# Designs tried in a protein design run: designed miniproteins, single chains, continued (2). Part 37

Each design is a single chain, and the fold is of that chain. pLDDT is the mean over its residues in the fold that is shown.

## One batch from the design tools (miniprotein)

Design m5269
Fold by ESMFold2-Fast:
Structure m5269 (fold): chain A 79 residues (1-79)
Amino acid sequence: SAAARAAFQRELQKVVSEYYEELDKATTREEMEEVRRRTLERVRELLDKYDVPEAARAALLAELERELEHLIEEKLKKQ
């Protein structure tokens, strides 16, 4: 439903916003990778909650892993 899609998008945006906050606090690559891992766990929980099909899960997780890794690399460049 449109309402379920809107709810999923809202919760996903909240998880991503919290990733930015936690990434800002991380000082080492190891800490940043742990924040990314925890964020991906939370996304998997949302995918379960909203009963997202396995094929769609794989595609979304691959895209998010790429985006979250990009943010780590950008933070490391800024020191």
Scores: mean pLDDT 85

Design m5270
Fold by ESMFold2-Fast:
Structure m5270 (fold): chain A 87 residues (1-87)
Amino acid sequence: MPSIEEKVEAVVERILAETDDEEVHNAAALFRSLVLELAKLDPELAEKYAEEAERAVREAQSDRELLARLVALNNRGSRHIAALRAA
């Protein structure tokens, strides 16, 4: 079974292959950092985030839609990390 780190890298590679949009690339880099931090705190939650990112890259019809989905994931991930660290 691939590790969460391998799953995250695979998703990021797919996003980078999908588009040359710099904002999407920046959002993907932030996503990687956030999910790897989540994996240290809650690996099951980190896997759910990786699955949602895989769905986003599969379903998004444009760079704008993909960016919006990644930004939403990154905002939720940041809040979850803050909540887990406060517990």
Scores: mean pLDDT 84

Design m5271
Fold by ESMFold2-Fast:
Structure m5271 (fold): chain A 62 residues (1-62)
Amino acid sequence: MSADEMGDLLDRVGRLLTPEQLGRIFGSLFWYGPDAAEETIRSLPLSPEAREAALELVRAIK
């Protein structure tokens, strides 16, 4: 994934999710890993577009 593609994905995620939802996802990702972040995304009341964007972001981060 290019830096530009990552930037576009971050902007999309930032527009579709609340700061609280982003904090929960990034907290899970950085402290407990991508599987925990994906579980957090599945537990949140997100639109299909927001859920897909958040999952794409988590899966794109190495």
Scores: mean pLDDT 78

Design m5272
Fold by ESMFold2-Fast:
Structure m5272 (fold): chain A 86 residues (1-86)
Amino acid sequence: SMMEERKRRLKEEAERTARRAAELMARGDPQAAVAYLAAKGLIEAIEEGASEEVIEKSEKTFREMKRVADELAERERAAERAAAEA
């Protein structure tokens, strides 16, 4: 079903984000901690079988936190690559 597929994709995306956020947290990035918690919250809601409305709200928060963390990580890595190449 559509909901089953959506939940599966969201869970996989949240798991990937949690793994990346854990790495960034080891580097001391505060935004990574927020993304990690948002991802875990979404995973928990899905595993618990929360309502579609609750999952949608969690997804919105997750999307915002994920984008911030991903952008910071990519900018930092891009700067490191540029410095190494120069």
Scores: mean pLDDT 77

Design m5273
Fold by ESMFold2-Fast:
Structure m5273 (fold): chain A 65 residues (1-65)
Amino acid sequence: MSLTELVEELQRLYDRASPEARRRAEEILAQATADMLANVPEGDDEGALRRLGAALEEAIRVLRE
């Protein structure tokens, strides 16, 4: 699935999710952002995109439950 498709699915699920599920998804994305800032060097666009994709997929998983 492309990053665009992941973002679209995330938005769709987020709008229908419980407040608890939304907060959990937000926590996953915040943690992924913090991890990227700590572990991905500036200018590593491919590494950043891969980590973002994985975080979006995990957030989608949480929103589906």
Scores: mean pLDDT 77

Design m5274
Fold by ESMFold2-Fast:
Structure m5274 (fold): chain A 66 residues (1-66)
Amino acid sequence: MEEAEEQIKKAEEYLKKGDYLNAAAWFSRAAVIYDREGKEEESAKYGALAIKAAQPLADENFALID
C-alpha cells in the first residue's frame, strides 16, 4: 500500500495551514518509507522538502535557498 503518499498528503495539509514543523515531520516520514522501499529518488525529493519546510523555523533566509 502507498503509505508514503498518505504521509505526503498530511505534510501538504500542514503546509497549507502554515504548520511548517509538522509538514517537515510528515515529509521526513515519507522519505524514510521510500528509502525502505529502495525508491532513492523519491526519498531524496521528500527529504529535501522536509528540510526546506523546517528551515523557516531555523533560518530566516529560507527564501534565498532555491
Scores: mean pLDDT 73

Design m5275
Fold by ESMFold2-Fast:
Structure m5275 (fold): chain A 89 residues (1-89)
Amino acid sequence: MLSKEIEEAMKEALADDREWLEREAARLGASREALEEALKRLEEALKIAAEAQQLKANGIDMEEAERLFEEARERAKRALEEWRRRTAA
């Protein structure tokens, strides 16, 4: 199981990124399905990042965890961009 520190960081990042992603989806005119797909990718990426940090030999590096959470946000943004490209084609 994830430590309390990394779990709390993940929940905080998910809440912030979810709000941001909902605003981006609205800006792009994305469908509910596109937003749900992006949110799913965000949650999966954040979970992977949190698990990777949990396995570090030197303990949890919170600065690196935040960087990985930013990468998760970028992956979710890419899902919305892929949807936009498909609808524009």
Scores: mean pLDDT 69

Design m5276
Fold by ESMFold2-Fast:
Structure m5276 (fold): chain A 76 residues (1-76)
Amino acid sequence: MVTGVFLVRAKPGKGEEAAEKIREILENTEGVIDFRIIVDGDLIAVEVVAESEEALEKAREKIAALPEVESVEEVE
């Protein structure tokens, strides 16, 4: 079991849309056990509890691939 925190910057005005899509990704990613999403305008903090680092990486990749997302920063 691993925990990761991602700071996501959505494109201007896309914070809520990005957050909804992030939630869908996390709900549908195999090996994601739990998550928390905090939205502050276009800045989104995402905490993910996953079974493995591989599952955490898959979630991160899917989030980074969203057209509403400008950047994703990993916090250790």
Scores: mean pLDDT 85

Design m5277
Fold by ESMFold2-Fast:
Structure m5277 (fold): chain A 72 residues (1-72)
Amino acid sequence: SSSIRQELLRNVHLIALESSIYVAERAIQSGQFDTAEENIRHARELIERLREMGMPQSVIDELEERIANIEA
């Protein structure tokens, strides 16, 4: 069914997003700001992809806040 395919695609994007966030956090701790910036940018691109896939706006807002908090 289409629901199973949608769940798999969502999970792939969420795993990629978690990876980008993890790398960005570690890069900030190490003073590697260029690497952090690249991974934050990639994370935002993945959030936009999730929005296009029909992720609820409340979840998108939560993910965007999470990215903003990393930059603080």
Scores: mean pLDDT 83

Design m5278
Fold by ESMFold2-Fast:
Structure m5278 (fold): chain A 83 residues (1-83)
Amino acid sequence: SRDDLIRRLVLRGIRDVATLQIQNPNDTDLIRQRGRDIARQVYRDTGDRRAQDQVLTTTDSLIQNPSLAQRTLRSADSGIRSL
C-alpha cells in the first residue's frame, strides 16, 4: 500500500541517520545535515509532511542523546522487516 511505502522510506531514512551517528560520534553537524537531506528527500518522494517530520524529530533526538542510535537502528530494521 501507499502507507507501507511511506513507512518504508521513513524507516530507511531513520536507519541511515542512526547508522551515521554510530559511525561518526560527536559529529553533530554531519548528523544534522544528513537528517535534513533525508527528510527533504522523503518529502519529495511522498509529499507527506508528517513523514518528513518523523525523520527530522528522530534526527534531533539522536543529536540530543547519541546513545539512542543503536536502539533506533534496531527498531528501524525491525520495522522494515515487518513491512
Scores: mean pLDDT 90

Design m5279
Fold by ESMFold2-Fast:
Structure m5279 (fold): chain A 94 residues (1-94)
Amino acid sequence: KSIIEKMSEARREIGEQHSDASGPEALALLIERLRELKKTEDEESQKAIEELIEVYEEARETLETLDPDSPEMAAREKELAERLKKVYEKLRAL
């Protein structure tokens, strides 16, 4: 079972159990699941999961600190989306 499939299951479970969680709260739960998943994977997969955790931690901080309507938010969302895409490409290769 791929890391991408394990991530999809974690996101589904979080959505089912914590449907009322805010964006930052949902990201915090996802980060916790990623840290647990990392413990069971090989070193190459652990590195890719670490990069994914870093992107999600920065996304959570961004949502907590920036005005949603600011130009800074739009620029940060674009940057985080590009980084997320690259990390998922690495995870798919594993």
Scores: mean pLDDT 77

Design m5280
Fold by ESMFold2-Fast:
Structure m5280 (fold): chain A 61 residues (1-61)
Amino acid sequence: GAEALARARAIAEGMARTAEELLGLPATAEVEVRGDEVIITVTVGDDTFVFRMTVEQVLAG
């Protein structure tokens, strides 16, 4: 639900900011919830990384 999406966005933003600080490249992050899966897409410069986790994993902390 909304709580899982909010937590996943916080994780994604943290990943993007860490990448920007360590690599000096622009980074963006997008979050999508599909059924019981949370998909986090992080783009750092021209490279894209996709992380998949469950809603339960995101909510567990």
Scores: mean pLDDT 81

Design m5281
Fold by ESMFold2-Fast:
Structure m5281 (fold): chain A 86 residues (1-86)
Amino acid sequence: GRMDKEAAEYAKKAAKAALSDPKSPLGLAIGGALQAIGAAAGAGFGMSKEEVEKTGKSAKETFERGGSKEGAEYAEKAGKAAAEAA
């Protein structure tokens, strides 16, 4: 598929964790989720391993700014899984 299954599952868990936190700013939760999905999909669209890892790191930092430690951890795992699939 165009997205690695393991990376997609981690991206989904990151989004769910951030959106389930009532104190998390909705914009940062959505931003982090889109970046994690971008990392997971990026390998399928021909992004380099380094670009996929950078996108995953950016998603992690976005979730950390939103206060979602769990979202940040899943975003990092999504980026790593996508990079390994590339």
Scores: mean pLDDT 67

Design m5282
Fold by ESMFold2-Fast:
Structure m5282 (fold): chain A 64 residues (1-64)
Amino acid sequence: DIVNENIFKDLPDEEKERFIEEIKAGVLTPEQRERLKQLLGISDEALDFLEENLKKEVEYRKKG
């Protein structure tokens, strides 16, 4: 599947936790966005959807 859920699940744990930390601290830099697109082989649109899903995940973790 090329759905954001699968893309998110396929992300290495270290990279996933780093991405979550970056979202907690603010917004990803353009260089970090390019790195993630290269790593995952996804478009800007797919990365934007992934970022929104991670923001929801971060908020959910903070509440839980």
Scores: mean pLDDT 64

Design m5283
Fold by ESMFold2-Fast:
Structure m5283 (fold): chain A 94 residues (1-94)
Amino acid sequence: IEELVKEIEKEFEELLKAAKESDVKKALEELADLLSALLELAEIDPEKALKIAEKILKELKEELEKEKNEKAKAALEKAIKALEIEIKRIKEKL
């Protein structure tokens, strides 16, 4: 669990970095890895997965509000939508 949480944190940081650099391909790859790790955590501890996912969603929304680059905004918006869907799935496991 602790290792998986650290992987999620690292993947989120890489996603955010790629999005800000307008590396859309890298951002999408990091998003896929992040969602996969969150799903794995949700099978083990759905409450912890939900808490982490909601924290990441909040941070992504805050970054979107500050972002001026259109490609970076698109990457952040896609990440937000994907994470919202995943949060709904995690809630169904509770």
Scores: mean pLDDT 81

Design m5284
Fold by ESMFold2-Fast:
Structure m5284 (fold): chain A 69 residues (1-69)
Amino acid sequence: DYFDKLAEKVRDAVLNGTEEEAIKVEQEALKYARDNLSRYEVGKAGNRIDKAYEEAVAERKRRQQELAA
């Protein structure tokens, strides 16, 4: 599934890249969805992408806190 690949790409960017890179990857994924999907499908894709981003951000913050301790 293309959306599963986008969600994985967003997660990898958040966990392994910079915060700015993660934001850009998320925005690019959402733009791709808007340009290539029907209006009904955009909401579904956005929810998957946003959820992957939120989960990865939480994991990255947890790891940063452990390294700082």
Scores: mean pLDDT 72

Design m5285
Fold by ESMFold2-Fast:
Structure m5285 (fold): chain A 98 residues (1-98)
Amino acid sequence: MPGPHVQAALAQATEEQRKVAAEVLELTEKAIKAIEEKDYESALKYLEEALRKAKASEEEIEYFLEEVKKAIESGNVEYAKAVAQRVTDLAITDYLQS
């Protein structure tokens, strides 16, 4: 489930922006499921695709993927899922405000 800031931004979004947002949210759900299954390679691939669809910069993508990798390496699956959701929520909010 996207955060309240993403939901508020979607309410003011264009139809085209909502379509992109839906694709980003679908990829985020796939990434979170992959983290639950400990398929970290697939999780990182889905997150990179989600961030690219949200038009995040290369620097932002690299930073967010590194944060998720650190969370995964902590061994706390719930924390890793939370970080993945947070970085995608930030990227989609920035996209909707562009």
Scores: mean pLDDT 83

Design m5286
Fold by ESMFold2-Fast:
Structure m5286 (fold): chain A 74 residues (1-74)
Amino acid sequence: MSPEEVAEAMRSAYRAALDAAVAAGRLTAEAAEALLAIYEEIAELIAQGDWEGARRLEEERKEEMEAIFAAGRL
């Protein structure tokens, strides 16, 4: 699987999961959009072949993602 294919699979999976959470009334649309934006940044680095950068960004944004999820949880 190419880096671009991995990035596309990740984008699709994250979008589907967040959309499902919003549809189920588990998460606000605002929180889902904020989380998706971070996942898109990670996926963009993967698409560019920057696996180390993607991993670093994920770790750096982990606490921010948890805070967004906590604030948006219904």
Scores: mean pLDDT 82

Design m5287
Fold by ESMFold2-Fast:
Structure m5287 (fold): chain A 93 residues (1-93)
Amino acid sequence: MVFTNLSDKEVVMAEAPSREQAEALVDELAAQHPDKDIVVAYTYDPEKKTSTAVIRALKDTTLTVYANGKKQTFKLKAGERLTVEGGGVYLEK
């Protein structure tokens, strides 16, 4: 679904029951965990068999995303948000 090799010191991840709730949850996670590099709220759609990860950067960071057989690297500034969808999503630095 959504996986990462980032440590608990760098990231916090939490599941939400819907995309709309994931978008709300990521802001709550950012408020609760200001010392993290990124926060991630994710959800799974069983009808489409897709995972959605809503990512918010709390610090300037480079994030590599593997989804749908593609590798993409994003340079995120503190406060930026990224949404990724795929049958599986893997996040690394």
Scores: mean pLDDT 82

Design m5288
Fold by ESMFold2-Fast:
Structure m5288 (fold): chain A 72 residues (1-72)
Amino acid sequence: MEENNELLAEYLSLSVEIAIVREQIEKLEKEGKDTSEARARLEELEKRLREVVERLKEKEEEIIEYLREVSK
């Protein structure tokens, strides 16, 4: 159960970081400033989020498969 809590915490943390970086990129673009560093950070965060989502999806599929088997 703690493993699920850690994955959810990481997912939420990464989601917040991504939202902040996206807003930062928009502000920088409106100000005519260089966005390359912020975009590189966004790409790295999105890769990490994708990994966490795949792990969560695997657990979700296990639950769905279990329900399908018991509800036969």
Scores: mean pLDDT 76

Design m5289
Fold by ESMFold2-Fast:
Structure m5289 (fold): chain A 70 residues (1-70)
Amino acid sequence: SEAAQQQREQAQIHWNKAANALYDHYSGTLTPEDLGQLFTDLLSGKLSLSDFPPEAAAHLQQALAYQALA
C-alpha cells in the first residue's frame, strides 16, 4: 500500500508538471477545460505523446508509467 501510494504521488507530480508545461507552451490561450480535454484525449487514445510539446510529453510519459505501477 505504501509503494502504491508513492507511485500515485509520483504520477500526480508528473501530471501537474505536464499541466504547467502545457500552460507555459500555450501562454494565455489554454484554459483548464482545454487541458482536461487534452488529457482525456490522451487517455482515450485520440492523442498520442507525440502530439504534445516535448517537455509536456516527457512528464505525461512518466505520469502514465507511475499510474500503471499504482
Scores: mean pLDDT 85

Design m5290
Fold by ESMFold2-Fast:
Structure m5290 (fold): chain A 63 residues (1-63)
Amino acid sequence: SLEEVKKELLEVIDFAKKRYPDLSKEQLIALAEQHARYLADKYGLSDEEREKLIAFLKEYIEK
């Protein structure tokens, strides 16, 4: 589900922040976007769902 994918993406972002505290927001967004595309393909998300995921991640990281 979208909720499961969101949780997995947030875990990846949190892991990256802990492991690489010097990562910029731009680098985190690039990493998150790459992983979101991977998970969207893995879980068979629609184009609309994939776009919502990417928008959610960008907003989450930029805040």
Scores: mean pLDDT 79

Design m5291
Fold by ESMFold2-Fast:
Structure m5291 (fold): chain A 84 residues (1-84)
Amino acid sequence: SHEETKEKLEEAEKYLEEGNLEEAYKYVMESIKLLKKEPNEELFKKLQELGEKLVKKLKEKGKNKEALELEIELGILQIVLASR
């Protein structure tokens, strides 16, 4: 549901602001799964912004595996949404 996706994105933003990258990553990844099932342009734009910030912070902390996985999943989602 759009409400569930919005709530997960709000939690991801909160954890990202708090510097809790592990929880931010979990909520961003769940948001990607939800948007693959129920596409929404506004929520995707928010996810892309948060995801890009999270990738940068993950790389700064040496979490290169998580950063790469997130970049791949964001890229796949972008292709899925563009292929309407």
Scores: mean pLDDT 86

Design m5292
Fold by ESMFold2-Fast:
Structure m5292 (fold): chain A 59 residues (1-59)
Amino acid sequence: SQRQQALQRAQQLIEDSADPERYAGMSPAEVLREAARLYAEQGRDDLAEQYRQDADAID
């Protein structure tokens, strides 16, 4: 399901983070929205939109 895939991506983002405090205290939806913000800043609007949709699926 979309929700299950979104939860897996949030978990992967936490595990791949070089900074263990980056996502501390965040819900999975908040992790995905933070990733979307960072990708938008990098000009990766395609990935930013995907992460926003994933966050909405689990909210």
Scores: mean pLDDT 81

Design m5293
Fold by ESMFold2-Fast:
Structure m5293 (fold): chain A 74 residues (1-74)
Amino acid sequence: MAKKAGEKLLEIGKQKLEKADNDYRSGKITKEEAAQYYKGAYNAFKLAADISGSEEAKRLAEEAKQKYNEVLKE
């Protein structure tokens, strides 16, 4: 069951990451709102990686963390 939970968290993280990328670039959300979505994506990917050992989840967690730090500097 843990593998299934990890896959669901990976999906949730991807949805949050895509929303932050698309909506922030299009001006639909503020940088503070984008940061919250990137943080949510990071937490989901980190938990997915911890549960499933997914290399994709580990990579995406680092990407979300980087984007979270970058958007707060803008």
Scores: mean pLDDT 82

Design m5294
Fold by ESMFold2-Fast:
Structure m5294 (fold): chain A 92 residues (1-92)
Amino acid sequence: SDLEKAEELIRKARENLDDPDLALRYLREAFDKIRKALEKHPFDQEVIEKARELIEEIVELLNKLGRTSEATAVALEMIGLELDIEFERKKL
């Protein structure tokens, strides 16, 4: 699944924090996989909860890499996605 691929990419980023450019590529690819999972399953609560956990890990690793602005942007995008899902859920 896209979330399983994201989790593996986050693990690879964590193992490669000594290579910041490589770690950043893994984290960005992981975020893309999470976004795709949420697009495919916007009302699946298990998918949303797992996506949140993985995004929190991405934010932590981005902060460890000194990418504080990018970490903030990722966190804000996740909040935006959760709000969009909640508005659509209310519409149903």
Scores: mean pLDDT 81

Design m5295
Fold by ESMFold2-Fast:
Structure m5295 (fold): chain A 87 residues (1-87)
Amino acid sequence: MEELERLRKELAERGATVEVSGASPQAMADAAQRYLPELREAAEKGDLEKAVEIVRKMFEDAGATVRFSGGDPETALAYLGLALGRA
């Protein structure tokens, strides 16, 4: 929880904005629970590429549309995946 808030602030400070739409809170929660073990494994290994892959699958499975502005999308997704896996 704290790490997610910190990550959002860090992304904003780097000029990156992340907007998530098209998915219900329940769909996002269900997808996050489904992918959480894989995210934890990627975070433990520091595997940024795997973290990006898992986060993309999670959002797609939830039916979410994720928009990135001002930053590198791959880097933003990697940080999101690592933060979720370490929480």
Scores: mean pLDDT 68

Design m5296
Fold by ESMFold2-Fast:
Structure m5296 (fold): chain A 58 residues (1-58)
Amino acid sequence: GPKEEEIKKLLEELEELERKGVQAAIDGDTATLEEYQARVKELKEKLKELDPELYEKL
């Protein structure tokens, strides 16, 4: 349903941003890393609202 689709999209974006964040950290790109960390926080807050149990497993 719509909730499951939204959760799946959030998880996919989170995994992509976390992979990119690791690369930014390796490259020493602090500005990009901070931007990705801010976006990750935003997505995790939205996930917590949609599925608190799943959020606790992150």
Scores: mean pLDDT 82

Design m5297
Fold by ESMFold2-Fast:
Structure m5297 (fold): chain A 108 residues (1-108)
Amino acid sequence: SEKLLEEIKKLNEEFLEKMLPLAEEAYKNKDEELQKALKIALGIAQLYILKALNEVNPTEELKAQIEKIEEEIKKLKEEMKKISEKDKEIIKLGEEIGKKLAELIKKL
């Protein structure tokens, strides 16, 4: 559906507009913990999308990408010395976008 693709694009744009200033702030201020939280959030969003795509059309390539991203997220979480409330909120935003995009992809 053309309307579903438009909804996916709009949702992705809105969340990128929120995430990009936080990424710029984290790198400008050399905030390594915030950088890790942002990478985890983006990784979780990608993971939901890839898992939804793999449910629609399973491939060995999608399975390999899923496993790689899961390992990267796990490593980043283990490397985080402290998780602030702001970091948790950013990670939750990644989960929320990922889940919404995954449900839209499954409807295609």
Scores: mean pLDDT 81

Design m5298
Fold by ESMFold2-Fast:
Structure m5298 (fold): chain A 74 residues (1-74)
Amino acid sequence: SAEEDVVRAGEEGGGYATSGQIYEAAAKHLGRKAGETAATQGMALGHMLGAPGNTATIEGARDGVVLGARMEGK
């Protein structure tokens, strides 16, 4: 699933995922619009939760993917 792919990417990234990884995970399973929403919201939430640089926490990335899925009615 998109959530599983994002969690895996974040685990391999030491607890942090990039916007590209969030986009790819969500877009692959849910479509491009969901990918854009997931990346934008996941990065904003991840940054608010204290992720360094241009990354998101696993929690923020996963929440972004969930929001993207809702946008596509999934």
Scores: mean pLDDT 79

Design m5299
Fold by ESMFold2-Fast:
Structure m5299 (fold): chain A 68 residues (1-68)
Amino acid sequence: MLTYEEAAELLKKEGLFPEDMSLEDAIQAVRVTAALLGLPVDGYLSEEEFERIRAALRQMSSTPLPPP
């Protein structure tokens, strides 16, 4: 099991969050994504739930705007 903080750190290392994003903001984004996917928001993620969040974040990045 992963905490939202550990998941947020892993997603930042994976490049799914900006490196300059604070951990607090990344944790908030994980919570919001979990809620949008209908996952339990108890502060912990199974490895399967973590993979669903990773997939959702990759999909959410499908914008034509280039990064700053």
Scores: mean pLDDT 75

Design m5300
Fold by ESMFold2-Fast:
Structure m5300 (fold): chain A 96 residues (1-96)
Amino acid sequence: SSMLQQAQQQIQEIQQKTQELIDTIRKLQKDYKEGKGLTPEERGEYVKKLALELGIPEDDAERIGEAVKQGDIEKAIQIIQEATQRKIDEIQQQLK
């Protein structure tokens, strides 16, 4: 059905955008370690904005931004993966 196709396409889009966000965070971490680019606070705010645009809830987006600000990139990635998996699970439950 068209609804099943739309749900599968939405899941694929979430997965793709999630990977793009993770790749962006890893690039920002590399720039930070090399002493270039944005300040830690600016990186945290930028990543929080990107997480919100991906549809991650504000509380999770704040935690992601704070983790990036503190340089804990693996924690930021974990929160992103957990939040996006919850969105995928919700879509999958609606298909039953």
Scores: mean pLDDT 85

Design m5301
Fold by ESMFold2-Fast:
Structure m5301 (fold): chain A 80 residues (1-80)
Amino acid sequence: SPLEVLKELEKKDPELAKEIREAADLMFSTDPEAQEKARERLLKLAEKYPEGVKAVAEMLSQSPNPRVQKLAEELLKEIE
């Protein structure tokens, strides 16, 4: 599950887990520029740990916020 992937990452690399979580939190910003920067940061972090970023994107896709949901779906398509 996405939550289990994030828990395992936090145990192995707490600094990377923190960076991914902080970028994900910025996806909830009311500032569109901050949301775009957050998406770019998550894409860059996916180069280091694609499984962790995919897990976060899957969780964001369950958001009741339709803009966050759409951005998460776009992020999942961009992660190879």
Scores: mean pLDDT 80

Design m5302
Fold by ESMFold2-Fast:
Structure m5302 (fold): chain A 109 residues (1-109)
Amino acid sequence: MKEREKLAEETLKKLYEVIDKLKKENPEISDESVEALKLTFEAQVQLALDPNSDELQAKLEERAEELEKQLNELFEKTSAEQREKFEKEVKKILEEYRKGMAELEKKEA
């Protein structure tokens, strides 16, 4: 239990560092777009901890249109090269998170 929560916290910290770096390199990105990215990743990390959270899924669906709009605005202000670098770093962090969660589940099984 504690190890899964710790992995989630470490993953969120890494994702926030990547987002903050993107904002620093692209100061035209709005604070609202940064918040939308952070909320999107927080939700993905939390759903991996509690995949049966119907309440969390419902809240994400309700805010999906607003979040998509904010993410599109962010990427319009970001160069193709910066977006590719960001997506590659995020993918690596999320893949490491999923692998870590699977390993912890396997040890508890």
Scores: mean pLDDT 75

Design m5303
Fold by ESMFold2-Fast:
Structure m5303 (fold): chain A 88 residues (1-88)
Amino acid sequence: KTRSELILEKTAKASFYAQKAADEIREFLKEEPELAERLASRLLLSTMDPKETQKVRDELLKLGAKKAAEYADLATEYAKEAQEIIAE
């Protein structure tokens, strides 16, 4: 195992959970497709920006999209872990 391998692993997990969150957003908000696509795209484009994914997570919680918010939280955590390793 190397530092680069850890960064890749954390980044891959952040992307994986961001994709799961996006899928859950689209299912939860299927009757509001414009809002669903806006939130899903924002999350996917900002996967490695924990501040932006945190904002999307908070919006999902306000909408009651609990499962989507849980996956967005996991994506945010893995992105933070990757950024901390990169900063060292």
Scores: mean pLDDT 85

Design m5304
Fold by ESMFold2-Fast:
Structure m5304 (fold): chain A 88 residues (1-88)
Amino acid sequence: MSIAELIKALKNGDKEKAVEILEEFAEQAEGRGDEEAVAKAKELVEKVKEADPEKLKKVGEELESKIKEIVQMSDVDFYTYLNELLNE
């Protein structure tokens, strides 16, 4: 799955789809041996499950506005940024 699919799910307030994408990101990070990225992606799954749909839409819109910067980020940096947006 891609960051673009995650942004689409978030903008639609689709928690189930956003969780599926983040779980896939965690599995991909595990396949690379990136334990920090796995831990951060799993934390994001729990935060998305608890977030209001309106919050997810705002986060998705912010990520879309920053897509050029986001595609240059490491997985850990991207997950940290997403986590910060979910805590606002």
Scores: mean pLDDT 83

